# Ledger of designs, part 90: designed miniproteins, single chains, continued (2)

Each design is a single chain, and the fold is of that chain. pLDDT is the mean over its residues in the fold that is shown.

## One batch from the design tools (miniprotein)

Design m7120
Fold by ESMFold2-Fast:
Structure m7120 (fold): chain A 96 residues (1-96)
Amino acid sequence: SEQERFDRFARILHRLAQRLTPEEKAELAKIVADAFSTVTADGTPLPPEEQVERARRAAEKFEELAKKYSGTDPEVAEALRQLAELFREEAERLAK
């Protein structure tokens, strides 16, 4: 399931990369990087609850981006909703 989740993530990112501007890709990359961070800026390991919250925040940010694109690019909106769902699943996995 980890490989399957990674493959889903990679396919979604590939589709988004074909449709987004460089500035939009940079914002996407920032959200993803923050979500996968396991340490604070000082190099201290993140508490498990903070890792869960970061994954939830990423899902919320992708959901808001999906709403922004829903009227202009439905394919980007759908890919962002799929990305939000992946991060919701990751938050649930981390909370177990």
Scores: mean pLDDT 79

Design m7121
Fold by ESMFold2-Fast:
Structure m7121 (fold): chain A 97 residues (1-97)
Amino acid sequence: IEKLKELLKEVKELLEKKKITDKKVPISKELLEAEVSLGLGLIAYSLNMPELALKHIEESLRLLKEYLEKHSELSKEEYELISSMLEEAEKLIEELE
């Protein structure tokens, strides 16, 4: 759990450093993959499988970190999606403690 909190903090800090562009860009496959991983974490949590839930949340956060390191600019839609995913991940991590 402590390692996930540290990873969550790193991803939040990376997101805050990004410039938002007005250009309409389709949501990337990497962001959709991160969203699917987070969803799997939520499903695992609901099935009382906390270790599996943490594993999927970690994968989602790693994918988000990798995406943010690769991209200096984000669309408004990408920023909002990533922010929403980080809020959900934080809530799930707190509920798993």
Scores: mean pLDDT 81

Design m7122
Fold by ESMFold2-Fast:
Structure m7122 (fold): chain A 68 residues (1-68)
Amino acid sequence: MPSVEELREELSKFVEENIPKLSSEARAQAFDLLEQTQQALKDASEEEQRKILLETKERLEEIYKESQ
C-alpha cells in the first residue's frame, strides 16, 4: 500500500502535468475536488488519508478522461 507521502507526490505530479490540459469547466471540477480532499484530510487518520488521496487521484483521472 502506498504511503501518504507517495500518494501526495503522485497527486501533485498529476495536477501539475494534467490540470493545464483541462477545459475551464473540468479545471473547476478538479479544484473543487481538491478543496474537498483538503477538508477531508484535516480530521482523517493516516489510513483514512491514504484512502482519501487514492480516491481523489482516481476521481481526477475520471475528470481528465471525461474532458477529452
Scores: mean pLDDT 79

Design m7123
Fold by ESMFold2-Fast:
Structure m7123 (fold): chain A 100 residues (1-100)
Amino acid sequence: MSLEELLEEILELLEKNNADEELIEMVRSAIRLLKEGRIIEAASAVLLTAKKIASKYPENKELLELMVKALELFAEEIREEDPELAESIRREAERIRKLM
């Protein structure tokens, strides 16, 4: 599954579960940035979104699993360009995985 496909699936789950409009807009913004080739900005946006999702929906294991997959793929993709952000994203993915 591509990063874009994962973010679209996360968006669909948030909309289906009537999640906060703020979180829905954050995911839409990340998809837009990714489509524009702004991968570092998209990765940063997804990191912030993941923190809010894990805080607000800690029991939604399906959503958390998709977020972890997206974070891991973003960290791998930006590893060479922004290793510090990639490390922050990996740490958040591990933290969320422990919630499951």
Scores: mean pLDDT 87

Design m7124
Fold by ESMFold2-Fast:
Structure m7124 (fold): chain A 85 residues (1-85)
Amino acid sequence: SALKERLKAAAEAATAELIEYIRSSVLPEETKERFIEQVRRLQAELLARIDAAQSTEELNAAVQEYVARMTALAQEIVEEDQKAK
């Protein structure tokens, strides 16, 4: 499905952007590795849900949950980076 391919590409782009931010931050290396693992785990979970989805409703639910979880994680990363500065 062209839609599923586009959603996977968007997730890969979002993952890459957040990982780039983490790598450029002043966070300790162990903290960076932990956050990168969490970001990659969220991407893997979304990709699995996209592949399993049988309807547009299931795709929409998967994307909405992913966006909410990625937003929360990004906020946590920014807060930790600000504390480290």
Scores: mean pLDDT 88

Design m7125
Fold by ESMFold2-Fast:
Structure m7125 (fold): chain A 72 residues (1-72)
Amino acid sequence: DPGERVLEELRRLAEAGDVPGFLRLLARAVEEGLLEVLEGESETDPDDPSKGYLHLVVEDGGRRHEFHLERE
């Protein structure tokens, strides 16, 4: 299942802290119809808007997956 493989890669990118790689893969997967973003939350450091976190809930074929990433 291409969606399951994308989710596994998204998990690896999140665990590695590769936020740019994660966001590019997520955007591509959503564009290809493999995943749907159900919820998204981001917190920005008030002293540095390049820092914060990103929390996402995505769906693949009726399964929900949750991701947490640190943004630098």
Scores: mean pLDDT 75

Design m7126
Fold by ESMFold2-Fast:
Structure m7126 (fold): chain A 62 residues (1-62)
Amino acid sequence: SIKTLVVEGPTAKVTLTYDEEKRVTTITITYKDGKVSTVTVKNVGPDPEDLKKAQDEIASKA
């Protein structure tokens, strides 16, 4: 299941999306000036290979 939390502030909007099946949290920060920062973080578990894949995925889409 996918769970989403959105927090809107005066300078930025932060969206946290957690995918339980993939154990991946995606944090998207959208600034009012139009800049966007996206970070994908996997839950800390015994799988460093999955963390490497998440970093590569972010790099390919940045």
Scores: mean pLDDT 64

Design m7127
Fold by ESMFold2-Fast:
Structure m7127 (fold): chain A 73 residues (1-73)
Amino acid sequence: SEEELVEELALIIQSGLQEGASVEEIARAVREKMKELGVTDRKIVEEAIERAAARLPDRLTPEVRERLLEAIF
């Protein structure tokens, strides 16, 4: 389901941030997971970033969110 795809991508972002990974490293992990899951919809990725930001707002600021989205696409 779309909900399951959003959650899986959000967990990849959350884990990367908690491990101190760079935006570029997180973007690569997200792209690899998108390929595995067959995700091509930008909206699903945007929703995953919003979900991760809600969980880790101090680590995923608006500026970091924009950089991450640009690095993924």
Scores: mean pLDDT 85

Design m7128
Fold by ESMFold2-Fast:
Structure m7128 (fold): chain A 81 residues (1-81)
Amino acid sequence: SEELIEKAREAVEKGDAETAYRLAVQLIEQGRYDEAIEIAKLLAEKGFYEQAARVLSLAYHAKGKLDEGVKAAREILEKAR
């Protein structure tokens, strides 16, 4: 639902990375991979690199783009170092 994306964005804005992560996983389970990737990018912008990398890995794997998912997660995790 649209509400799911809105709640995920609100969780990122409030700094609730765990809630945002769980909602992004729920988006992936609904086949809404691109929206989950958007939430991952917002998490990374707020400094939640680990949660962002996990969402990116899951979303790209679900899209059948495992290599792209590994690359995207690696790029995000480099910012945490």
Scores: mean pLDDT 84

Design m7129
Fold by ESMFold2-Fast:
Structure m7129 (fold): chain A 82 residues (1-82)
Amino acid sequence: MQERIRESQERLARIFGRAAERFAPAHERALAELEENRSLPPAERRERNRRIVAEEVEAFFRALREALREAEEEERREELER
């Protein structure tokens, strides 16, 4: 029983790792844009930062969905090779 839990944890770590790798370029750009926006007037900064945060969240969930889909495809391939 504990071995199956460990295997599931390793699979989750792999999915999260792939998602992080796919998301990293978008995250780096978002952080750079947030830093650049520090010099903007408060109202413009809030609007731009709100948009950046929303796009960041969407990109993150998209990366997670893609990583999960890839993991499911790998599992199906393993079942076919049994």
Scores: mean pLDDT 79

Design m7130
Fold by ESMFold2-Fast:
Structure m7130 (fold): chain A 93 residues (1-93)
Amino acid sequence: SARVDELIAQLDSPDLMTVRDAALELGEIADERAVPPLVAKLDDPDPRVRELAAYALGLIYIKRPELAREALERALSDPLPRVVEIARIALEK
């Protein structure tokens, strides 16, 4: 949908609140088109953006685990403990 494309574009915003709102909505929608852009945000220099990406991928994982498992496993290697915690919680069964 046009909404998913708009939200993907908003992930590149310099405003953290815009990135947060876009990431959370993309996570709730769980559209596979959102996965590559969110995976790219796991490499963002801002750890807050990486936390948001991990959280959104975690929401996608709950609904469609095959779309986000590899990305969340990669996030377990993040230098920030909070990103690792978010990924671990999402993968926990």
Scores: mean pLDDT 88

Design m7131
Fold by ESMFold2-Fast:
Structure m7131 (fold): chain A 80 residues (1-80)
Amino acid sequence: SMKEELLKKAKEYEDLSAYLRKKFDEGKSASVEELIKVSPEAGKELAEELGIKGEMSPLESGAAATRAEAKSRELREKVE
């Protein structure tokens, strides 16, 4: 159902946010390939939206984590 698909995608963005926050906290770079590996659909969409190509700095990962968290909330609100 659409509700189940939205919740699945919200969870993908939530997982992506957690991954990116971890990279930020550890001061490590992350790649677009790593984002796609964590969440194929959400990772690709986030990278396209933010115009990210290749590697992200830790600070960029922190900003991307915040955006992914916001997207997860927006998708959950559409279900409720």
Scores: mean pLDDT 84

Design m7132
Fold by ESMFold2-Fast:
Structure m7132 (fold): chain A 70 residues (1-70)
Amino acid sequence: SGLTFNDLTPQQQQILFAISQLGGSATTSQIADLLGISQSTVSQLLNQLQSLGAITKTGNTYSVNSDNMK
């Protein structure tokens, strides 16, 4: 079964909202600046989301994996 937004922790959901607000692709620093949290915290959450297949990384930017998030 596919991963849904409701399967994520509140902190993980916050990261996906931030990426969406930034136009669907964002760097760690852009997400940290938008949310007012540390880049280290954002990096940990991005690593978790990437492991779940919820996001993909291209260079230094992250985007929501729409194929896995339904």
Scores: mean pLDDT 83

Design m7133
Fold by ESMFold2-Fast:
Structure m7133 (fold): chain A 95 residues (1-95)
Amino acid sequence: TRAPVPAAPLTKAQALAEAAIVFANMGYTDLAKASADLAYKIAKENKDAEVLTLVGRAYELLGDFEKAREAYQEALKIDPSNTEAKKLLEEIEKR
């Protein structure tokens, strides 16, 4: 049995996305990828543009620019006014 997670400012998906960024920065590629993949699935189901933006950033740190682009595009589909996702997508396109 799993304890229910309360509706907190930091959701499971957000925690996984932030962990993916930390793991990517430390060079723990497998942990970062697994955390980002799981966060992406949960955030897409929950339509969480902020978490999708964090997931995109984690993929970018891992060098997976295709997945990063997809995550930022999904964030912008949910929230077209998300300036962070738009800025990060534009930065990827400069490469």
Scores: mean pLDDT 79

Design m7134
Fold by ESMFold2-Fast:
Structure m7134 (fold): chain A 85 residues (1-85)
Amino acid sequence: IEDELNKFLEELDNLKKENKNLSAKEFGEKILELLDKYSKSTSNQNLKNALLTAKDELKNLLKENPNLSQDQILEYVKMTLKSSL
């Protein structure tokens, strides 16, 4: 669990570093792809459920708040995962 979660969080931080010029919507879409990738690869049911919950909540956040910053999106995903685990 901890190794997979830490790897996901590392890739999440790297997405921000590599995609500084993306809009909030485009950045959010890349995070949704990362959440989907990890949810399909993990054998841990609790982590899978947390990733799927974060994916659904992020989809709703992006629809309701198209002008969010990359930092706000990143913090939201991290908080949602923490609350779901």
Scores: mean pLDDT 81

Design m7135
Fold by ESMFold2-Fast:
Structure m7135 (fold): chain A 93 residues (1-93)
Amino acid sequence: SEKEAVKKFVEDFEGAFKVIKEHPELLVPFTEQAIGQVKLLKKLLPEKYHPALDEVIALLSKAKALAEQKKYDEAFKQVEKALAVLKELYKSL
């Protein structure tokens, strides 16, 4: 189901992010992979959920740009905002 797909993605994302916080050098490839996965979710989910997924993509893109500048604390804040949007999306399903 759509709810199960989003749940699994949120759980995998949260687990990976916990590891990435201890290895900030992995943040750029992490955000690139996460953006790709959100784009795949966007193809699977009804259009009514696309605004939330687009917000997640925008936040992860900001996190990637900040991580490329080695502004890791600011990048982590953007990833945490993306996770919050994903958790709210899951609750709305």
Scores: mean pLDDT 88

Design m7136
Fold by ESMFold2-Fast:
Structure m7136 (fold): chain A 93 residues (1-93)
Amino acid sequence: DLSKLEEEVEKLVEELIKKSDPESQEVLEYWKETVEQGRKRGLQLWEQREQEARQQGPEAAAAFEKERAEREQKLKDSLVNLKKLLEKRLKSI
């Protein structure tokens, strides 16, 4: 589940922020906010594209679902790797 993996990564990032020195914490909090804003923009754009594809017909809708599935898989792979790096980092601090 992509949303579950995103939630797990977010919790690890929050833990890393809490365990950081004040200057590093400020930088990490700003980075987190930037990533969250990017995620919200991406979600809105994908929702719009889904609506547009469904209006164009079944073949366009199927092509969009395939593209979404491929993008979600790449995102899952990236988040799994990020989770491993965050867990490693948290054990070392």
Scores: mean pLDDT 79

Design m7137
Fold by ESMFold2-Fast:
Structure m7137 (fold): chain A 80 residues (1-80)
Amino acid sequence: SEVQRLVDEMVAEAEAFIAELRAAHPDDPLVQAYVRQLEDFVAWARAHADELTPEEAELLKRGIRLFMEDVRAEVARRAA
């Protein structure tokens, strides 16, 4: 389904970002908190994929991308 495809793409992007954060910042407690938030969100999206419309799945994917961009910016700020 279109929803399953969007959720799978979103999960793949989030899991790749989690791996990036863990590799680059393994001992930063704030980064670990962001990783936990992303893992919780991935788990929620997988559990509720059957309840989403395609429009809702697209909005969710966009929201996660914006969140990941904000996290990347904050992590870069902390590293400076």
Scores: mean pLDDT 85

Design m7138
Fold by ESMFold2-Fast:
Structure m7138 (fold): chain A 84 residues (1-84)
Amino acid sequence: DLEDFKKLLADISRYYIRKAQEYLSKGDLDTAYRYGYMAVVSSDISGQNISDAYRTLSTVLKKMGKTDEAQKYFDLAKKAEAFE
């Protein structure tokens, strides 16, 4: 059902966050971005890990030189964190 699906997406979002961080540490920014983007999508749908997903994507975007886009996602992460 919808609740089981959301729980599965929450677990998948944590997996994508970890993979984004892994590839970010390896300097593979394209792969890190793909995982970071999937983390945001799965977190938004599940309602879980939203701040962590936005922070992760922000960090990837910053290392890619997309400073303005990175700042927007960082601000979204802080806003999500405030609402928990």
Scores: mean pLDDT 86

Design m7139
Fold by ESMFold2-Fast:
Structure m7139 (fold): chain A 78 residues (1-78)
Amino acid sequence: SLSQQLRRTARMREAAGQHDVSRLMRQASDRVSQGDYDGAISLLQQAIDIDPGDQGSRNGLGQLYRRQGDFDRARQYD
């Protein structure tokens, strides 16, 4: 699931010393589990602001926008 993928990527980021990105991704995973997709999007956008190359955060945003039916915005993160 997206929530599981975000948590797995967060652990990998922690191992790499990217604690801020990891924390935001874990919080985004929790928001997804709660059905708060807008909150999850905000947190993943913050992660991208810190690390624009973070593929996990970009993939998460793409999947969340697809879930909301915003396919044009989702494609920006593929």
Scores: mean pLDDT 83

Design m7140
Fold by ESMFold2-Fast:
Structure m7140 (fold): chain A 109 residues (1-109)
Amino acid sequence: SMEELRKAIFLLSMEYGSALTALATLKVAGTPDAEIAERGVERVKRILELEEELAKKYPDNEVIQAALEEIKALLERTKSLSPSEQVELITEALQRLDERLQAELDKLA
């Protein structure tokens, strides 16, 4: 149903926001970039697991399918980057993805 789809996208957006808040909190606390990057990659891997399950449940939803592919690409891109570059890339990517999910939620309202 549209209501179940809307809830799925909302939960995915909440997971992106939670990850962003966690990374920002570690940065403000003066945590070393290597530890922030490790936590960021762990959060992106958990988001990937959630998105794989949602993509199976909503195979015809282009927004969910696109979000899955973008998270897979994000994880691959982090492998060649320094810890500080990983933190920056993850933060920028999750912010952009959350904006796209919020736009989709507005269309489903």
Scores: mean pLDDT 87

Design m7141
Fold by ESMFold2-Fast:
Structure m7141 (fold): chain A 96 residues (1-96)
Amino acid sequence: SAVAEQLLALLRQGAALTRAGAPQAELEAVVEQLVAAARELLNDPSAVRAFAEMLVSQRPDLDEDEKKATLERIIALLPPQAAALVKAAEERKRRE
C-alpha cells in the first residue's frame, strides 16, 4: 500500500529530523504529512494491515505465533492512534 509505505517513510524522516535537532517548522511539516497519511489510513483498512505487516516483516526474530500476535496488536492499536492524531490536528486548526 502506498499509504503504508508513505507512513513508514514519514515516521523515519521525523525520527531523523528529531535526532538532528531540526527546526520546529521542519518537524511541523512532517507532522502535517503524517496527519494526511493517518486520515488516508483510517479510510482504508487494507492500508492498516499492510503497514502492520511491514512492521512485523522487520522482526525475523519472532516465530509465527509471535508475528501473528504482534500483527493483531498493531491492527488493534493503530486506528485509534491515527484517529487521535487527526482529531488533535483538527482541534489545533479550530483554535487558530
Scores: mean pLDDT 78

Design m7142
Fold by ESMFold2-Fast:
Structure m7142 (fold): chain A 76 residues (1-76)
Amino acid sequence: MVTEAQLEAAKELVRRDAGLIVPGLELSEETVERLAERIGRLFEEMKSMSKEERQKAFEALAEELRRTALEEAARS
C-alpha cells in the first residue's frame, strides 16, 4: 500500500511541477490527490520493474502530469 509519507511527497511533487508547467496554476485538491495516488501506485509497481521499465513509467507519468496541468489551466 502507498504510505502517508509517499502520498505527501507525491502531492508536493505534483503541486511543484504543475506550477513550473503553468505558472500561477492552483490545481484542485481533488486533482492533486488523484495524481498523487497514481504516482504512489506506480512507485509500488516500479519496485518489480527493470531500470528501463522504471524510466519509461516515470517519463509517462511526467507527461500525464504535464497534460493534466494544461487541461486544468484550460478549464480555469
Scores: mean pLDDT 75

Design m7143
Fold by ESMFold2-Fast:
Structure m7143 (fold): chain A 92 residues (1-92)
Amino acid sequence: SVKEELLRLVREFLERLRGASPEEAEALFAEFEKRVREIGEKHGIPQDLVDEILATLRGTLRTLLRRGVAEEEMERTLLAVAEAEIDAALAR
């Protein structure tokens, strides 16, 4: 399912974030964005809706990086936000 593919991509991104600098985190997010867009296009999800999901996740990531939260808190928060955004998007 598209939800399973997206969540798998989120979990892979979170694993790569471990030990990453803020600059590395931004680069990793850019690659994650490309892959999310590819899955969205494959499954016919509107681009504006994919852009909304990515904007929310990017904003959350940047806020957490600025606050210097623990890796476990970063992973938990980003996964929860991603699941909520994906569920909201697919409920349309």
Scores: mean pLDDT 86

Design m7144
Fold by ESMFold2-Fast:
Structure m7144 (fold): chain A 73 residues (1-73)
Amino acid sequence: SEDEKKIIDLAEKAILAARFGLTNQAKKYLDEALKLVEKTKPSPEVYESIARAAEALGETDLAEKYRQKAKEL
């Protein structure tokens, strides 16, 4: 869906921002993705994208939470 594509795009932007040391921008992209995921149908691809972005930001607990959600679908 369009919402799924937007979440994945935001997660990828968060990863890129984190790699460039733009921590505040990375957090904003991840926060936007998390707000959209609460309104979107469960999807393994969406949850894995959130997990990768969280991991890139050092948010290990959040990353594990979303990896587990992806496996439980």
Scores: mean pLDDT 85

Design m7145
Fold by ESMFold2-Fast:
Structure m7145 (fold): chain A 93 residues (1-93)
Amino acid sequence: SLEELIRKLGTLLNNDADFKEVAKVAFEAIEAGRDDPLTVLGVAGMLAEAAKKYKDEEVLSLAQRLIDAIRAGAPKEEVDRLVEELKETVEKS
């Protein structure tokens, strides 16, 4: 469930888990909550904090762009594109 994914994400962040594992669970939570902009915003914020901790400037920049797009009320197509770009960038790290 979305609630279980968010709880797992919080646990991983608190336990200094591997960044790719944090990102994997975060993207699963974004997919589960894809129709709720507030859920995507919250998870993107958690990803931004993780990226900052792991000094991944590219992931941090993209997560911030996703956050800014959602706050600005961007269309779902733009949000989905930013999520995919963020996911691809994490996979290359």
Scores: mean pLDDT 81

Design m7146
Fold by ESMFold2-Fast:
Structure m7146 (fold): chain A 80 residues (1-80)
Amino acid sequence: SLDKLLAELDALAEKVIKEIQTASPEEIKELLDKWNEEVRAILEEAKKLGEEAENAVLKKIEELEAKIQEVVEENLDKLR
């Protein structure tokens, strides 16, 4: 269901954000690569549900990626 996919995106973003907070720059790159792979899988599932589900998932991805980027910037500032 769409609600399940949106919840999976939220859970994935929460996990990635927590891992980024204690990660090295090299680990951050690996975490972002894993995020991109998982997001692609969720988007493929949303596409099977129809255009409205695909659009909702894409919007959620955009919002979550903005949050992830903020955490990456904060962590890089700490590493100086």
Scores: mean pLDDT 83

Design m7147
Fold by ESMFold2-Fast:
Structure m7147 (fold): chain A 97 residues (1-97)
Amino acid sequence: SKEEELLFLRRQAADLLTQIIKRLKEAGVDEEYIKKLEEVRKRVLDPNASTEEIIKALDEAIKILKEVAEKHPELRDFYEQAIETLKELKKRIEELS
């Protein structure tokens, strides 16, 4: 069902955000960015969140990662891969709407 596919994609996005948060913490990225990404992850996992709210949360994560990439260029390849994967997950979620 569309509901099962959406739940699967939401879990994949949350798992990716967990990996991103871990990598940023290990790299010593500012707590403000970490906190914003943790709030995005909470929204993606919130069973009461609408598809529109999840899409907005993923857009916020992409914007945050672009900002972090400018301040921490040593992790650029990781951020570019993470952003691309988030964009692909966002597109798949939009196609279910």
Scores: mean pLDDT 87

Design m7148
Fold by ESMFold2-Fast:
Structure m7148 (fold): chain A 80 residues (1-80)
Amino acid sequence: DSIQQRRLQRMAQRFQLTPQQVAQAQAMADRIYADAVRNGISIDDFARMVSKKDAQMKDTPQTRIQRFAYGLAIQKLDDK
């Protein structure tokens, strides 16, 4: 929990996100994770899909929130 909070703070700082944007990213990550689990997507396949989408996204505040959400979703998949 403490390690997870420290990682969350470091990533939020790197992505220049506000606390509200971090909360949005967490909500997005929960939905992304639920969809990945429902569709039986492996961590490796999910990471490839995320990498593909990341390459297509422009660097904007909205895409930073989305990238952070994808990172959190991958972490949730890896935790089990």
Scores: mean pLDDT 73

Design m7149
Fold by ESMFold2-Fast:
Structure m7149 (fold): chain A 100 residues (1-100)
Amino acid sequence: MSEFLKKLSEFRLEALEKLEEAAKKGVEALIKAVEEILERLAKLIPDKELVEALREEVNKVIAESLAKKASPEEIAQKVYDVFNKSFSELIEKLEKEEES
């Protein structure tokens, strides 16, 4: 699991950087970056239900933020917070599974 945890940590950092860069380009670029991050995550994590739940939560946050006319940077921050929380919960779950 240490190699997988390293890949998750690296992916978390890459996801943050990608969201920040996309936010500078606008909402459409940000939504595309989110979809690309979720697609990469789905290939890294075999648990389809977990990825689908994350996709639903992220899409809800984006929709609510757009309804409130939030800036791309504000949307990116909220999406990052969702990803960061999900990554932390996933890492904790995987560490516990190593012990059974």
Scores: mean pLDDT 76

Design m7150
Fold by ESMFold2-Fast:
Structure m7150 (fold): chain A 77 residues (1-77)
Amino acid sequence: AATAAAIRAALDAYVAALEEIDEMIEAGAPREEIRAFAAEVAPLGAAFVEAVAAHPDHPAVRALEARLAAEELERLA
């Protein structure tokens, strides 16, 4: 339960950060501002990778793998 919540929280935080970067790019934000935000959120990506590495067989990790596989198939279509 706690492990699932931790992995999911790390994933949600990282995805939200990536969505914010995409919104900044679409809004035409300055490159320096985008880089500063990306640098600030880089630890979220590291935390997510560590959480996944610690619990590779967890349902949250499997759900992420399924989503990435679906995205890969869409890219190849």
Scores: mean pLDDT 70

Design m7151
Fold by ESMFold2-Fast:
Formats: C-alpha cells, structure tokens, sequence
Structure m7151 (fold): chain A 76 residues (1-76)
C-alpha cells in the first residue's frame, strides 16, 4: 500500500511536470500495487468512500478517485 501511494504521488508529480508518458507508467504501477497488493481494508475503504469498484480505476475517473483515496490514506 505505502509503495503504491509513493508511486502514485510520483505519477502526480510527473504529470504536473508535463511528462505524461512517465505519469501513465507510474499510475499503472501504483494501480497494480493498490489493487493486487492492497489489503482488504484499503480496498474496502476506497469502495466505501468513493462508491466505485476497483476495476473502474483503469479510467481517468479511476485515477481521480485513487488520488482522493491516497490523500485519505496518507495523513497530511
């Protein structure tokens, strides 16, 4: 989970820097870490908070939902 969060944060940074190819690659890696490596509690929290099946995270909408979930998993 923590590694997936870090990868997703790096993806956001790459996108903000204009490196869309690197951002897409990092998002895919973060997605795999979240969906395949995340605990049931994290997946349930994402589903309950966002109301979206993890399978929907393949879309740009899923990326936005993952960003919101990351902010909730990593306290400020």
Amino acid sequence: VEEGVKLFQKAIEAKEGGNLEEADRLVSEAFNRFILGASKDVRDAIKEQVGVDPAAFESDIGVEYLKNAVEKVVPP
Scores: mean pLDDT 58

Design m7152
Fold by ESMFold2-Fast:
Structure m7152 (fold): chain A 69 residues (1-69)
Amino acid sequence: LESQIKSTLKEYDEALKNGDVDKAKKLSDELLSLMNQKASQAEEPFERDVLLSLTLAFKSISKLALSKL
């Protein structure tokens, strides 16, 4: 899961640099799905809350980044 998040994040960064909006949108949706999956697997409530907060932050940042393309 962590390796999938890292590889998808790298592809997302590359898509943004290339101005490939459609690919970046698909990869951002995939990243959000993977991050939510990681949060759902968290054993401690505080860890889950942190992961959910980071997921929400990424969603907001991704939306802003895509709006600038």
Scores: mean pLDDT 75

Design m7153
Fold by ESMFold2-Fast:
Structure m7153 (fold): chain A 98 residues (1-98)
Amino acid sequence: GIEELLKKLEELLEQIKEEGVTEEKLKEFIELAKKAILEALKLKDIDKAIEYLEKLIELIEEVLELAKEDGASPELLLELEVLLGMALIALGVLKIIK
């Protein structure tokens, strides 16, 4: 479920902070975050979905900042920016429907 995905994303962010940015860690983060967006959109509790998406957006923003600082590839930076955009759109849609 989304709570388990968010926990894994938080753990991966802490590994990135401690060990540095790698392409493997960024790709894993992107795949887990995509799954987290989809799981949030499946939730019947719109308030919980909003809360989880807001937390996910914060995690994506932190990883994007670290990836920029560590000189990640333009392709991975673009994927992270698109991922952030997708999460922001999902949040906006849920706030309108609520």
Scores: mean pLDDT 89

